# Designed miniproteins, single chains, continued (5), part 71

Each design is a single chain, and the fold is of that chain. pLDDT is the mean over its residues in the fold that is shown.

## One batch from the design tools (miniprotein)

Design m18448
Fold by ESMFold2-Fast:
Structure m18448 (fold): chain A 103 residues (1-103)
Amino acid sequence: MATDEKLEEAVEQLKKMSPYLKTTQRAAAEVAATLAIGGDIESLERFLKLMEEAKLPESAIEAAKEAAELAIEGRVDEVLARIRELAEEAREEAEAFAEELEA
């Protein structure tokens, strides 16, 4: 099971990424899906609570909840499709930021 320290560290990293909404959504969904697929529902519930307490974007919390629900239902192909969709959006956001920085 994930430790509280690891969950708090994950949320802290998401908070640092919060200006990048699509990147934050993708990362949050991946963490939630991983915990749900692993059957670690207790750590999943703590992760979701920590995100709400840290006041992460509503869109990131919603993406995490959706990915977790699909994973719990055993709909792994749909989880992978959703993560891939979020990853494409996050990549476009990251590329736009890189161009703005002349990188």
Scores: mean pLDDT 80

Design m18449
Fold by ESMFold2-Fast:
Structure m18449 (fold): chain A 53 residues (1-53)
Amino acid sequence: LLKTAPSAAQLAENPELVDALRRQLEAAGATTAQTVGSGITALSLRKVADQIE
């Protein structure tokens, strides 16, 4: 709820993520910042969980 879209600082920290998401969404036709932010957050959490357990 607090983070619906990645901030510029987070995008700068993960340029590959933002670039990949942007290109995939552009292929779909339109980009929704809220959906992108939610997706990136979920993927980051899943990736960390995978490394721990």
Scores: mean pLDDT 55

Design m18450
Fold by ESMFold2-Fast:
Structure m18450 (fold): chain A 61 residues (1-61)
Amino acid sequence: SSLEQAALEFARQLAESLRLSPEQTQELLDRLRAYLAAHPDASYEELMAELSRLLNEVLQR
């Protein structure tokens, strides 16, 4: 869906802006893709909340 594509693109841009390592970027994107696959009907609000949660976890490594 367009919302899923937008969420992944936003996550990629956010990773670039925060200068995440390639490993951190890959982890963030893989985890977000897994969430999208498990929750195909997720709202924009739910996707942004999950992205924020995943980003915080990745930044702790």
Scores: mean pLDDT 83

Design m18451
Fold by ESMFold2-Fast:
Structure m18451 (fold): chain A 67 residues (1-67)
Amino acid sequence: AEEAIRAAVELVEQTYEEHKSLPKEVREFMMRMALSQYLRQLRAQGASDEVLERVRKEGMKKIEELL
């Protein structure tokens, strides 16, 4: 759980850095898409609904902080 949350936050931060020269709306879209892809991957690997919800919450919080 904690490792997945850390990975999701790091992914969001990396996506922001890669696209920080782009408009806010594009950066938001890219970060949200990256998080959604990661959550889909975790579910495919057998992550529980509780873990997925925690990862989604922390990832979305980080996206809001970066915007």
Scores: mean pLDDT 84

Design m18452
Fold by ESMFold2-Fast:
Structure m18452 (fold): chain A 89 residues (1-89)
Amino acid sequence: AALKRQAENYLVAGIALFQAKDYEEALLFYDKAIEYAEKAGDKKTLALAYYNRGRVYYEMGDLEKAEEDFRKAAELGNEIAEHFLEKLR
């Protein structure tokens, strides 16, 4: 319960930082969201964290890291990440 809530809190904070274009801080918060979502077994939050981290890498021009994160999110059932993978081809 506490680990899931922590993962969700880090994800929300990362999204706010991404919206503010604080890309380096957004990456740190998404890294924490991934860590805590994995520990919690929260596949939904894990997929969202990978998808959102991939978006930061895409905006920063790191297409290889963006593709890796979108692939992980898609494998976890994130349909939006599948659409982004098609755009990277």
Scores: mean pLDDT 88

Design m18453
Fold by ESMFold2-Fast:
Structure m18453 (fold): chain A 100 residues (1-100)
Amino acid sequence: MEAERERELARELRPLEFFVRLAVAEKQKAPEAEELRAEARALGLSDEQIERAVRIAVEAHKRAVELSAQGKDEEAVEVMLEGAREIERLAPALAAAERA
């Protein structure tokens, strides 16, 4: 049960994790940041959509960290899942790529 739930969460959180990684890489001025942006553009996202997805991911991650610090781990997961779903609505190509 737990292992299956962890894999399910990992799949659902992939869009959010991608843009969190991009945000962290950009903040650290890591070369990976340009590679991740190029990957998002290759999926058909505009720079505006990428910036919006990064904002959604960063805010969801920040809120989840605050909730987890308060011992509200279930609420933290819910916030991240909501962020991931909002990113998928912004970028349907991400859902198609995950399906393929």
Scores: mean pLDDT 78

Design m18454
Fold by ESMFold2-Fast:
Structure m18454 (fold): chain A 55 residues (1-55)
Amino acid sequence: EVVEVESEVDSSAMSEEEVRALARALGKLDGFKEVRIEIRELPNGSLRVTVTAVK
């Protein structure tokens, strides 16, 4: 099973390292074997975060 989540966050609210840590914790709790994170900085200063998790 593959789950993909995309969201925009204010860069002052969460760092790339924090997003990665959250994704790793989510993978352990939900039984996903693989978690991939992609982060893009938008022109308005927000971060676009895409998390793909595979069970």
Scores: mean pLDDT 64

Design m18455
Fold by ESMFold2-Fast:
Structure m18455 (fold): chain A 67 residues (1-67)
Amino acid sequence: GAAEEEARKRAGELVGAGAAEVVTGAKGLGGELLSYDKTHLVARVETEEGELLVEVDFKTGEITVLE
């Protein structure tokens, strides 16, 4: 639905903003949503160094690299 598309777009922008500073040489941050709720998401981000799991907190805007 529209809310899901908005959440995914917002997540992609947040992952792009934070992970682009952490991950140099990314070909663009395509994220696969592994889990999400009203306050956070976990996404898989492909980088030149391999795949990273990233958690985004929608309340704080904090991006945490899980591994």
Scores: mean pLDDT 54

Design m18456
Fold by ESMFold2-Fast:
Structure m18456 (fold): chain A 80 residues (1-80)
Amino acid sequence: MKEELGKKLIEEGKRLIEIARRGRQTLLDMSLNNTGPPEPELQEEFQKLGITPSPEALEKLEEIEKRGEELIREGEELLA
């Protein structure tokens, strides 16, 4: 039971970290290369997280990455 929960927390944590990293890369690319809007999948993730693509969104993405790191830590602790 706890092992399955631990694995799921690690999986969700990794997912959040990847979303945050993709978001930061997209925001950086938009700022430096003036590319178009982010991919539709990433836009939908931003909508679900209440994030508007902007420089200020970097703080929210950092919070999401930290939350993902905490979920991984919780999951690893459950598996220990």
Scores: mean pLDDT 73

Design m18457
Fold by ESMFold2-Fast:
Structure m18457 (fold): chain A 71 residues (1-71)
Amino acid sequence: SQAEEQLRLGERRFAEGDLDGALEHYQTSLNLDPTNAEALRNLGRVLEAMGLPRIAKIAREAADRLEAERK
């Protein structure tokens, strides 16, 4: 899906140290599929790396809630 493609592009940018590029791709993935817990978890990781720990925690908690709803 386009959401998965954007997620993988974000992972590649993050691995390259391009935090802004990773953020853009993860946001696009979440706009296409807002229930993607993996994208929210990766978004939290980028936000933590950008020095935004409070918003990173919110993204991780949202991912945890989505995964709990699927079990």
Scores: mean pLDDT 85

Design m18458
Fold by ESMFold2-Fast:
Order: structure tokens, then sequence, then C-alpha cells
Structure m18458 (fold): chain A 51 residues (1-51)
């Protein structure tokens, strides 16, 4: 399935370094829903830690 818009917005607003954002983007673009969820949780967790 294509990456949901909500996942793309998480990447745009994330405080993660560019290198980690590239890695997360690849996971979000994967056909594996588990990788997509893992990437989203990683992004959210870092944003909460930095808030």
Amino acid sequence: MPTPQSHLELLKTSKLPDEELEEMREMLNSDDVRLQVGAALRIIGEDLDRA
C-alpha cells in the first residue's frame, strides 16, 4: 500500500536528524505494515522526548 499522508506528515514535523529521517522514510514506504508502525512509533517517541 502507498504510505499514508499521516505518516508523511510525521516525517515533515519530526525533530529527528536527516539520516534517521531517511531511514524512517524507507520503513514507512515499505509494504510491511509492521515496519511502517515501527517507524511511526520511533518518530513519535523522539518528538515526545524533545518536547
Scores: mean pLDDT 66

Design m18459
Fold by ESMFold2-Fast:
Structure m18459 (fold): chain A 73 residues (1-73)
Amino acid sequence: KIEEELEKLAKEFGVPLETVRKIYEDALKRLKRMGFDEEKAEKYALIITRLILMDEKGVSEEELKKFIDEINK
């Protein structure tokens, strides 16, 4: 299921899947080193990956706000 989410991010941001996967794996390793369990690390790594892609793309404040509202519920 994670691969499907990474593919969606690659398509949404117009970047290669390999690039998205690398960002995700780097975030995942860091979260595991911080003591997060597997499930939480995967969830947070996906969120961090999206934030990094948004920052790299120079996303607008409006798009960033929408994302924060969605994850904060």
Scores: mean pLDDT 76

Design m18460
Fold by ESMFold2-Fast:
Structure m18460 (fold): chain A 85 residues (1-85)
Amino acid sequence: SMSSREEMRRLFERLGEILGVPELPALMEEASRLRESGSLTDEQQQALAERLLAGLARAAGVESLTEEEMEAMLAAAFERLRAEL
């Protein structure tokens, strides 16, 4: 439903604030639209993932993140978000 999409958008807005990635809700919305249209190719998925990784690296103040560092950042952010709900 529209209310469910709005609720998800608000969650991604808050998660983006926690992560320091204000573009996160727009990235998730783009990914969702591509998935719904059947247009989410491996190339587009990779491009979206690279944009997210770049945002996370910028927020962390580093040039790049390892998979382990990315997973740690996401886990900490999700735990903080869950504690607020």
Scores: mean pLDDT 80

Design m18461
Fold by ESMFold2-Fast:
Order: sequence, then C-alpha cells, then structure tokens
Structure m18461 (fold): chain A 100 residues (1-100)
Amino acid sequence: DDKKKEQQAVSYASAAAINMVGVETEGDLGLRKAKENGATEELIKQTEENMENGIRGIEKNEKDAEKLGDKKAAELAREYLERAQAVRDKTVAELEKLLA
C-alpha cells in the first residue's frame, strides 16, 4: 500500500507542474492581449483570476500530497506554487505598467 501512496503522491506533484505551466500560459495570453489590443482594468482582473484558478489547483495538489504523508511530493508542489505566485505577481505588475 505504501508503493500505491507513493505513486499517487508523484501524480499530485506532476499535476502541480501542469497547473504551474497553465498559470504561465494564462499570464502570457494576458500580456499578448494587452500588447495587441491595449491593457484594460478588466483584462488585468480576468488574467489575474485565470492565473489564481491555476494557483488554487497547485494548492490542492500540495494538500493532497501532504495527506498521503509524502513530504518530497508536497515540497515539490510547494516549489511550483511559489513559482506560480511569482509569475502571477510579475505578470500583473507588467499589465499595470501597460495600463499606465
């Protein structure tokens, strides 16, 4: 049963990585739309909300890995969470500069 728990924990870490790529993709899409059509407060808010949805997915993946007692998988998910949060903060700041 420990091996099955380990495989499931690795799956949650992999899902966290996929969710992090989703956050980066949503940020890039928001920046692209701002550069093509101009930045608006609505676009900034929508981009932030889309990125936050991905971040919530990573938070769930970390929690699910922790419930299985796999510290390494939970630590990997946390690293992806921190990276996704940094990408969100940078993207929102860049969008706000384009609005000004």
Scores: mean pLDDT 86

Design m18462
Fold by ESMFold2-Fast:
Structure m18462 (fold): chain A 87 residues (1-87)
Amino acid sequence: ALEEVEERMKKAVEAIRKGNLKEAAEILGVPVSTVREMAELAKQGLVEASEKLTEYYLRLLREANHPENLALIEEIERERAEHEAKE
C-alpha cells in the first residue's frame, strides 16, 4: 500500500512537472484544484516535493473521513511503522 502511494505520488509529481495537472488529478483520484495546491509544494524541489505531497495526500484522506480512505491511511501508517522498525 505505501509503495503504491509512493509510486502514485512520483507519477503525479512527474505530471505536475510537465504541467499536466489533469493527469495528476486522475492519478491521485482528487480534484484538479487539490493538484494545484500540490503543485505549489512541488515548486520547492522535486524530491522534497514528493515527500511533502505524500504528507499532504495523507492529510486530505484524513479530512475526507471516507471509510475507504481510512483503510488506506491505516495501511500506509502500518507500512511506515514496519520500515522504521527495521532501521
Scores: mean pLDDT 63

Design m18463
Fold by ESMFold2-Fast:
Structure m18463 (fold): chain A 80 residues (1-80)
Amino acid sequence: EKEKINEKLQKLAQLRKYYPTPEVREAVRLAIKGIMYYKSGKYDEAIKLFEEALELARKANHPELVELIQEMLDEVKKKK
C-alpha cells in the first residue's frame, strides 16, 4: 500500500544522505525512479530500474541498500 512505498522512499533518502558516495547516490536515484514506475503500474520498467540499482548497490558493497532494493524488486515481480 501507499504507506509501505512511502516508507521505502524515506529509507532511500536517508541512505543517500548518510552514505553519499557516487554509487550509492546513483543506486538511490534509479531505485526512486523504479518506485515511480511501480506506482504508475509500469512493472517491467520498474524491474529494469531496480536491477540496475541493485548492480550499483552491490558494487558499493552496501548490504542495507542491496536488501532494500531487493525487497522492492521482489514486490514488483510479485505484482507482475
Scores: mean pLDDT 79

Design m18464
Fold by ESMFold2-Fast:
Structure m18464 (fold): chain A 80 residues (1-80)
Amino acid sequence: AEEERAREIEEEGRRALEEGERLAKEDPVKGAQYLREKAKEFEDRAVRLLAEGDEYAGRVAAEQSRRLYEAAEKTEKEAK
């Protein structure tokens, strides 16, 4: 259960990163916006999981959120 939840979150984060990167190749502004929106979704999920006492899944969600924010910032800095 715990491992399955963490795996799903990690997989969703990876898919979001890949799609955001694909969008950024066509439109860096839209790609960065997409990545930020997804990062916020994972951040919200992490806050909820941590509040419920699921520190493990919460940490995984927080890590995905950070990776997506980092990708968004990098995309914005490389774009105009």
Scores: mean pLDDT 83

Design m18465
Fold by ESMFold2-Fast:
Structure m18465 (fold): chain A 61 residues (1-61)
Amino acid sequence: MLSERAREALRALGVDLETLREWTRDPSKEQEALAVLMRLIEEHGEEVALEVAEVLRPDTP
């Protein structure tokens, strides 16, 4: 689960975690997902972007 800071960062970019997860599943949306991660780095720092990327990664058993 995302920290409060990471969730606020996504909200500031107008993107929900669910939407971003859908984009990571769709190859046509890879550029959109990358754009969000780049903006997270720019606006909120690499640590926040890394946290979001980790949560997006399927951690299936």
Scores: mean pLDDT 75

Design m18466
Fold by ESMFold2-Fast:
Structure m18466 (fold): chain A 67 residues (1-67)
Amino acid sequence: MTPEEAIKTIRDGSPEGITAELVEEALKKDPELAARVYRMAAGSAQGAGRLDTAERWRKKAEEYEKK
């Protein structure tokens, strides 16, 4: 699973092709990948004007970056 695919799954709320469970399992196994995915998701949410969502993803990325 690529960071781009994981970001799309998180943003869209589990598209049919990729389940949220598969994305979360991949992210749990790789903190560096998780940090990248959440950083990119935060940027996308901010660009869409979803500031609350962007802040949540940014904080998750920071948590993984500290691990």
Scores: mean pLDDT 64

Design m18467
Fold by ESMFold2-Fast:
Structure m18467 (fold): chain A 76 residues (1-76)
Amino acid sequence: SSSLRPQVVEQLDKDVEKLKELAKKSEGDLKEFYLEAAKVYERAREDVEKNGMDLRDAAVRLTGELLRVMASYIPE
């Protein structure tokens, strides 16, 4: 938990950077998706780093928010 927290923060920072780079190389709906996904990961990082949220709870929230973003881009 506490010994794992710095590694989780590092991974979330890496994920945010990757999503922002993918957004720079994308256009239209795909670019918007990557930018929204990056915001979800940035909130998870803040939950873990600043708010001291339980890592399991943070993971559940991140997964739920990411699925919500993905649902906005699923074709009918």
Scores: mean pLDDT 84

Design m18468
Fold by ESMFold2-Fast:
Structure m18468 (fold): chain A 91 residues (1-91)
Amino acid sequence: DAQAYVERKRAEGKSDGEIFREVVEEGAPQEFIDEVELLLVLRQLEEAIEIAKKENNEENLKLLEELKKAAEEGIEAFKELYRERVAKELA
């Protein structure tokens, strides 16, 4: 159902940020919000991976592939890895 929700909202021309805001504002169950967020994150990671491949950025590609693997385990696993790897490099 979360997949159908995301695809419907994208067909309406909504951005990932708008889709996430709407699912939260609609008062959807937390499990459904988490599934929607995960689907949005996975698509963004796939797009970023394709860009990194075209740019031959091996370090960024490796990080994005690790983030995608974490996301496949769940949204919390993704958020934890993102904080540890991305926030640490920006500090």
Scores: mean pLDDT 79

Design m18469
Fold by ESMFold2-Fast:
Structure m18469 (fold): chain A 69 residues (1-69)
Amino acid sequence: MEETLQTLKEDIEQLKKAIEEGRLSREQVEQALKHAKGLLEKMKKEGFPEEIIKALEEAVKFLEAYLEK
């Protein structure tokens, strides 16, 4: 569990950094959002810890806000 949460946080931080550095196209960000939403639905159904779910929800919100610009 701790490894999964740490890996997810690192992946989210790397994704945010890549977006901030302009390394991802708008289409790539849209694909990342689609995958993140799918993963969030799966994790909610499987009863993952609230901390992991909230971290992923924050990532989804960040990606949606970026795409609204």
Scores: mean pLDDT 75

Design m18470
Fold by ESMFold2-Fast:
Structure m18470 (fold): chain A 97 residues (1-97)
Amino acid sequence: SGSAVRTLGGQIGDALSSRDLATSQGNEKAAELFKKAVELLHEAQRKVQEGNFEEALELAKKAVELTKEGLVLLGYPQDFADETGDALLKTLENNIS
């Protein structure tokens, strides 16, 4: 749906911004995690367009886990990363299924 594609598009934008921030800080490992999250979110968008909402949500959940790991590598507390990831996941669940 348009809502699911838009939600994934927003999260792709956020992950790209986090990747660019990690790159600017010389944090290559965090940048690679956010890059992989972007790739998974693009695959999730394709699955939404195919009507495969279950696979789309599984791919988006993997992207959320990479985002949590990336945030910790950027120096954020684990609790903050978990709270951020849980908010992203809730937004995905509300708009994809």
Scores: mean pLDDT 85

Design m18471
Fold by ESMFold2-Fast:
Structure m18471 (fold): chain A 64 residues (1-64)
Amino acid sequence: MLTEEQWKEIELTLLIIKGAIAKRHGDVEAALKYYEEALDFARKNGMPEEEIQRIEEEIARLKA
């Protein structure tokens, strides 16, 4: 049985992977969408600040 915390980490990781795949294929719009969804999910679910900062850094790089 996975805990609620483990399911939250899996969901966050999946969103980040989707963003990374989109970025690799040059789809900046899709990458931004997935990273922004990951950021909202992380903030809403009280995920570690370090994870939140990493997502914010990725979004900033994509917008540059």
Scores: mean pLDDT 83

Design m18472
Fold by ESMFold2-Fast:
Structure m18472 (fold): chain A 85 residues (1-85)
Amino acid sequence: MKEKAIELLREAKRLAQQELSPETARAVVELIELAIEYIEKEDYQMAINHISAARQLAEKAGAKETAELLEEAEKLVRKLLFESS
């Protein structure tokens, strides 16, 4: 699951560059990169917070496919958080 979540986040970064203006893409990509760092540190709550922020920016900008990938990544990270009791 951890590797799958990171792969979805990397794909979301790629789509953000295609779907968003350069300024919005930069903000979304920075949030996604921080989320990946938090996943690698096993800080899943902080990862979820950053994925959620990136998704909200993508949704506001009309980047539907980017937002859908971020939602799927968020679901996988929430499962990781539940398993890390």
Scores: mean pLDDT 86

Design m18473
Fold by ESMFold2-Fast:
Structure m18473 (fold): chain A 93 residues (1-93)
Amino acid sequence: SLEEEEKKLKEELVKLLKEGLETGKTKEMLEKMLELVIEYLEKLKAYEAAKLLREARENPGTLDLGEDALSDKDLEVVKRIEKVVLEAVEEVR
């Protein structure tokens, strides 16, 4: 279920955040977190959002979030993933 995937993503993000804070390797932490988010977007079939994030990672500053860049379905998945990321950050505070 979507809720089971959200729970797994949150647990994995919390582990990455704790490791990054303990080691001070914040760049590596952020890169791993971004890759994890992209993997979960694809797992949840938000392929447009996953592609957009991969392109932004390779070419920072070329991200164009024009109107209709993402489908309503992809936007809903992105919104849910954003909530999970925020909850993971809150748990590590």
Scores: mean pLDDT 79

Design m18474
Fold by ESMFold2-Fast:
Structure m18474 (fold): chain A 80 residues (1-80)
Amino acid sequence: MASKLYAEAAAEAFKKAVKDYGMSPENARKVTLNMLREAAKLGYDVEYLGELMIKKAKEVSEEVAEEVEKAAKEVLEEVK
């Protein structure tokens, strides 16, 4: 439960940052890489967080969503 609450809160905060601060696709990629790597280090469900971040990014910008998806795939390959 704690990992799911964390992932939902983190993904919502990411969506708000993209929407309210006009985060570029390049910066969204960097933020996603950092968020997922830190989640992996803390033992959280990186796959679940990645899926939520992609879903939330698609609600704001297709370009951002593409970069978030690339970043999520990259981190998932690193943690296997």
Scores: mean pLDDT 81

Design m18475
Fold by ESMFold2-Fast:
Structure m18475 (fold): chain A 64 residues (1-64)
Amino acid sequence: SLEQVQQELLNFAEEEAKRNSRDDTVSLLSQQVARLGREHGLSPEQVQQLMSDVIDFIDEVFAK
Protein backbone atom coordinates (compact mmCIF):
# COMPACT_ATOMS: atom_id res chain seq x y z
CA SER A 1 0.00 0.00 0.00
CA LEU A 2 1.01 3.66 -0.29
CA GLU A 3 1.27 3.92 3.51
CA GLN A 4 3.67 0.96 3.64
CA VAL A 5 5.79 2.41 0.80
CA GLN A 6 5.86 5.81 2.54
CA GLN A 7 6.89 4.23 5.88
CA GLU A 8 9.66 2.19 4.18
CA LEU A 9 10.96 5.37 2.50
CA LEU A 10 10.87 7.38 5.75
CA ASN A 11 12.77 4.64 7.60
CA PHE A 12 15.35 4.47 4.77
CA ALA A 13 15.71 8.28 4.82
CA GLU A 14 16.24 8.35 8.61
CA GLU A 15 18.94 5.64 8.41
CA GLU A 16 20.77 7.21 5.44
CA ALA A 17 20.56 10.74 6.95
CA LYS A 18 22.68 9.50 9.88
CA ARG A 19 25.54 8.58 7.51
CA ASN A 20 25.18 10.97 4.56
CA SER A 21 24.86 14.64 3.65
CA ARG A 22 21.43 16.06 2.82
CA ASP A 23 22.12 16.03 -0.93
CA ASP A 24 23.44 12.44 -0.88
CA THR A 25 20.40 11.35 1.17
CA VAL A 26 18.04 12.99 -1.37
CA SER A 27 19.91 11.27 -4.24
CA LEU A 28 19.67 7.84 -2.57
CA LEU A 29 15.98 8.39 -1.83
CA SER A 30 15.25 9.37 -5.44
CA GLN A 31 16.59 5.95 -6.46
CA GLN A 32 14.48 4.17 -3.81
CA VAL A 33 11.28 6.09 -4.71
CA ALA A 34 11.77 5.14 -8.38
CA ARG A 35 12.36 1.47 -7.45
CA LEU A 36 9.37 1.21 -5.08
CA GLY A 37 7.16 3.13 -7.51
CA ARG A 38 7.90 0.56 -10.22
CA GLU A 39 7.47 -2.43 -7.86
CA HIS A 40 4.12 -1.16 -6.50
CA GLY A 41 2.75 0.28 -9.76
CA LEU A 42 2.43 3.84 -8.45
CA SER A 43 1.28 6.63 -10.77
CA PRO A 44 3.67 9.50 -11.62
CA GLU A 45 1.56 11.78 -9.41
CA GLN A 46 1.87 9.38 -6.45
CA VAL A 47 5.64 9.15 -7.00
CA GLN A 48 5.93 12.97 -7.03
CA GLN A 49 3.84 13.22 -3.83
CA LEU A 50 6.06 10.62 -2.11
CA MET A 51 9.20 12.50 -3.21
CA SER A 52 7.76 15.77 -1.87
CA ASP A 53 6.80 14.19 1.49
CA VAL A 54 10.20 12.51 1.90
CA ILE A 55 12.16 15.65 0.95
CA ASP A 56 10.14 17.60 3.56
CA PHE A 57 11.09 14.94 6.12
CA ILE A 58 14.80 15.13 5.16
CA ASP A 59 14.72 18.94 5.37
CA GLU A 60 13.19 18.69 8.87
CA VAL A 61 15.89 16.20 9.99
CA PHE A 62 18.76 18.36 8.67
CA ALA A 63 17.22 21.63 10.03
CA LYS A 64 17.55 20.39 13.65
Scores: mean pLDDT 79

Design m18476
Fold by ESMFold2-Fast:
Structure m18476 (fold): chain A 70 residues (1-70)
Amino acid sequence: SDLEGAISSLMAQILMGESPEEITERLEKLREKYGIPKEVQDEIVDLNSKGTVEAIDEAIKLMRETLEKL
């Protein structure tokens, strides 16, 4: 689905260390299209901005959990 493809692409961007601004823009588009909660988006952006392996792993887990709930 478009959502699955968008989430997979976003996870790849997080793993590649893309800027918080790029991640935020993509998450805003997903929120508007699929109704992803703002709090989840903010948490993913915050985790990505920390730049630690642990935070990136948590961001990926949260993305997967978000996909499963939709």
Scores: mean pLDDT 76

Design m18477
Fold by ESMFold2-Fast:
Parts: structure tokens; C-alpha cells; sequence
Structure m18477 (fold): chain A 100 residues (1-100)
């Protein structure tokens, strides 16, 4: 249980860093070429988080909510909605924390 909780925390930090990289690219603070790798990173880390939460015994409802928040985050980034992406990142992380 402890190792999976630590893994969830590490994956959450990594996802926050990738979402921040995407936001920086949208704001013109980072090269535009960094946007797609950051989106791909968010998607991959969200999938890893879902797998880890299932191993921790998260309910199907909790897993569905985490997937929905990940989709909302990716959609905000793809739409170029910086404020929506910031909010969706926080909402995703809160949803993951509630599932642990």
C-alpha cells in the first residue's frame, strides 16, 4: 500500500509538471514544439495513475471520475484555454487525491 501511495504522489507531480509545460507553451513562454510532448505526457501519466489507483482499490466510480477529469484537462490544453487548463489540473489532482 505505501509504495503505491508514493507512486501515486510521484505520478501526480510528473503530470503537474507536464500540464505546466503545456501551459507555458500556450503562453509563448516555451517553444511551440513542446506542446504536443506535454499533452502526450499528461495522457500517459493519467493512464498510469488510473492503473495505480485500481491497484490501490479505488472504486469504478472513482476511476471514471479521474478519467473524466483527465479528458477535461487534455481538452482545455488542446483548445488553448490556459485558465481552463490551470483549473482542470487542480481538479484532476484533487480527484486523484480523493481516490487514494
Amino acid sequence: KRELVIKTANLSVALALHSTAAIMALEGLAPKEELQPAIDGVRGLADDLVKTLKELGASDEQIENVRKKADELVAAIEAGDVEGARKATIDFLKTVNDAV
Scores: mean pLDDT 87

Design m18478
Fold by ESMFold2-Fast:
Formats: structure tokens, sequence, C-alpha cells
Structure m18478 (fold): chain A 89 residues (1-89)
């Protein structure tokens, strides 16, 4: 679908930026991208989550945000994750 193509393009852009951060391992990059993919799918498809699923995804996004801030990620990427966190609720 067009949504899946858009998500993939966004994730490819994020991966390129994450690979420039020397403190992140390949496993951490993959975990971050998996979390962001889930968040994008929920936001773009306006999917309703259970309270438990919402809390779990928000906690994962907060951990991603903390890791990106510590790694010195670009301001646009920090803002992107903050926007996803706000959109999830």
Amino acid sequence: SMSEELIQKMLNRVREQLEKLPSLSPAEIDDILETLKKAYEIVLNNTTLSPEEQAELKERLKKVLEKLQKAGAEPWLISEVQSLLTSIG
C-alpha cells in the first residue's frame, strides 16, 4: 500500500542517520527501527490499541528517545520520535 511505501521510505531515512551514530550497535539500530515502524503503522493507520499495548509502545518509544538523545542524534530525529510519542498519547 502507499502507507507501507511511505513508512519504508521514512525508516530508510532514519536507518541512514542511525548508522552515522558510532555509539549505537547494529542490534540497537534494528530495535529502534522496529519500534519506530510499529509506531508509524499505528499512527498512519489510526489503529486503536488496548491500554496495555499503548503503555508498552509508549515505554518503548521513551527508551528509544533516551537512547537517541544520549547518542547525539540529529534534532529532526529527536523531534520525529517526540511527535510519534505525542500521537500515541
Scores: mean pLDDT 86

Design m18479
Fold by ESMFold2-Fast:
Structure m18479 (fold): chain A 63 residues (1-63)
Amino acid sequence: GVEEELERTRKEIEELEKQYDEAVKAGAPSDVITELAMKIVAARLREVALENILEHPELGLRP
């Protein structure tokens, strides 16, 4: 359900943020750091959309 997808998305963001921090500290290539940053942004946008659906399911919003 939406709640499970939201929990999964939040865990994904946490893991991506850990990978991003580790990559930056290790001096990973800029393309790797950029890819991780873009994935975090995409996941956060998904989190916001899922939170909105969960808070207002009666509106039938489809992001």
Scores: mean pLDDT 81

Design m18480
Fold by ESMFold2-Fast:
Structure m18480 (fold): chain A 77 residues (1-77)
Amino acid sequence: MNAEEREELEKEIILALFLMHGSIAISKLEKEGDFEKAEKIRELTKEYVERIEKAESVEEAEKIAKEGIKEIDELAE
C-alpha cells in the first residue's frame, strides 16, 4: 500500500468514527424527544463530514473530527 492509499484509509476510519459518534448523539436525542437538537446535530455532522473529506492530511482530519465531536457533545448536553 502506498502512502496515499494509507492516508485515504486512515481518513476513512476517522470519518467512520465521527459518523458513529454523531449517530449515537442523534439517536439519544430522538429517544428523549428532542427532535430539534437531533436535526441540528444532523446538519452539523454533514458540515464536518465535508470538512473531513476535504482535509489534506490525516492530522487535519483528526483535528476537524475532534472539533466536531466537541461541538456535537456541547449541543447534545
Scores: mean pLDDT 84

Design m18481
Fold by ESMFold2-Fast:
Structure m18481 (fold): chain A 70 residues (1-70)
Amino acid sequence: ASAEELRAQARAIVEAVSRLSEEQAAALAERLEAESPNGATIREAIRLAQAGRLEEAVALLAEAIAAELA
């Protein structure tokens, strides 16, 4: 996957997360932080998405996905 493809995938995920309740987003962040070596970065991306900072969330999540695929 190219960087552009990873960013597009991250955008779709961020848009979905932005529509979750605070409780659902917190539960997702906790689970992913426990299960992923990049969990802290993913948690921050979820926080940014919930705050409406979608472009920052997309950039951070794309970076985390790229790191897991390397």
Scores: mean pLDDT 79

Design m18482
Fold by ESMFold2-Fast:
Structure m18482 (fold): chain A 96 residues (1-96)
Amino acid sequence: MIDKIEELIKKAREEMEKTLPPDVAEIVGRELDRLLEWIRENPDASVEELKKRILTEATRVLIEVQLLHPDDDVTLFKVVEILSKLAEEIIKIAEE
């Protein structure tokens, strides 16, 4: 499970580096590292706990990105798209 999640996060980082400003990619990447560390420390976490953690971290990232680039809706929507796709794929793995 964790290995597949690490691969998904790595792929998401590669997409961010290609599509997002470097400062935004760094913020999102740092929060993804924090999520991965939490998953490693909580191997017995329920799917519901994982969903809550993902939503909490995603919300914090989006707020920080909005504060850094308040007039860049394109960047904000790209972050939402990448995080939503990643969240769906992580949850799908966790439900298996």
Scores: mean pLDDT 80

Design m18483
Fold by ESMFold2-Fast:
Structure m18483 (fold): chain A 57 residues (1-57)
Amino acid sequence: SRADIDAEFARLMARIVEGDESALAELEALIASIPDPALAAGYRAALATLLTDIAAR
């Protein structure tokens, strides 16, 4: 469900913030599994924002 995808996305994002390199690959795999291209693009944009924020710290 959308709620399950949102929860898993949030969990993987938190792991990326913690420095878990494996979480980035898992998150990319999660996004690739989303059949709705607009929804997948939204998650990809959120990930790009997070990575930019981490790089600016």
Scores: mean pLDDT 82

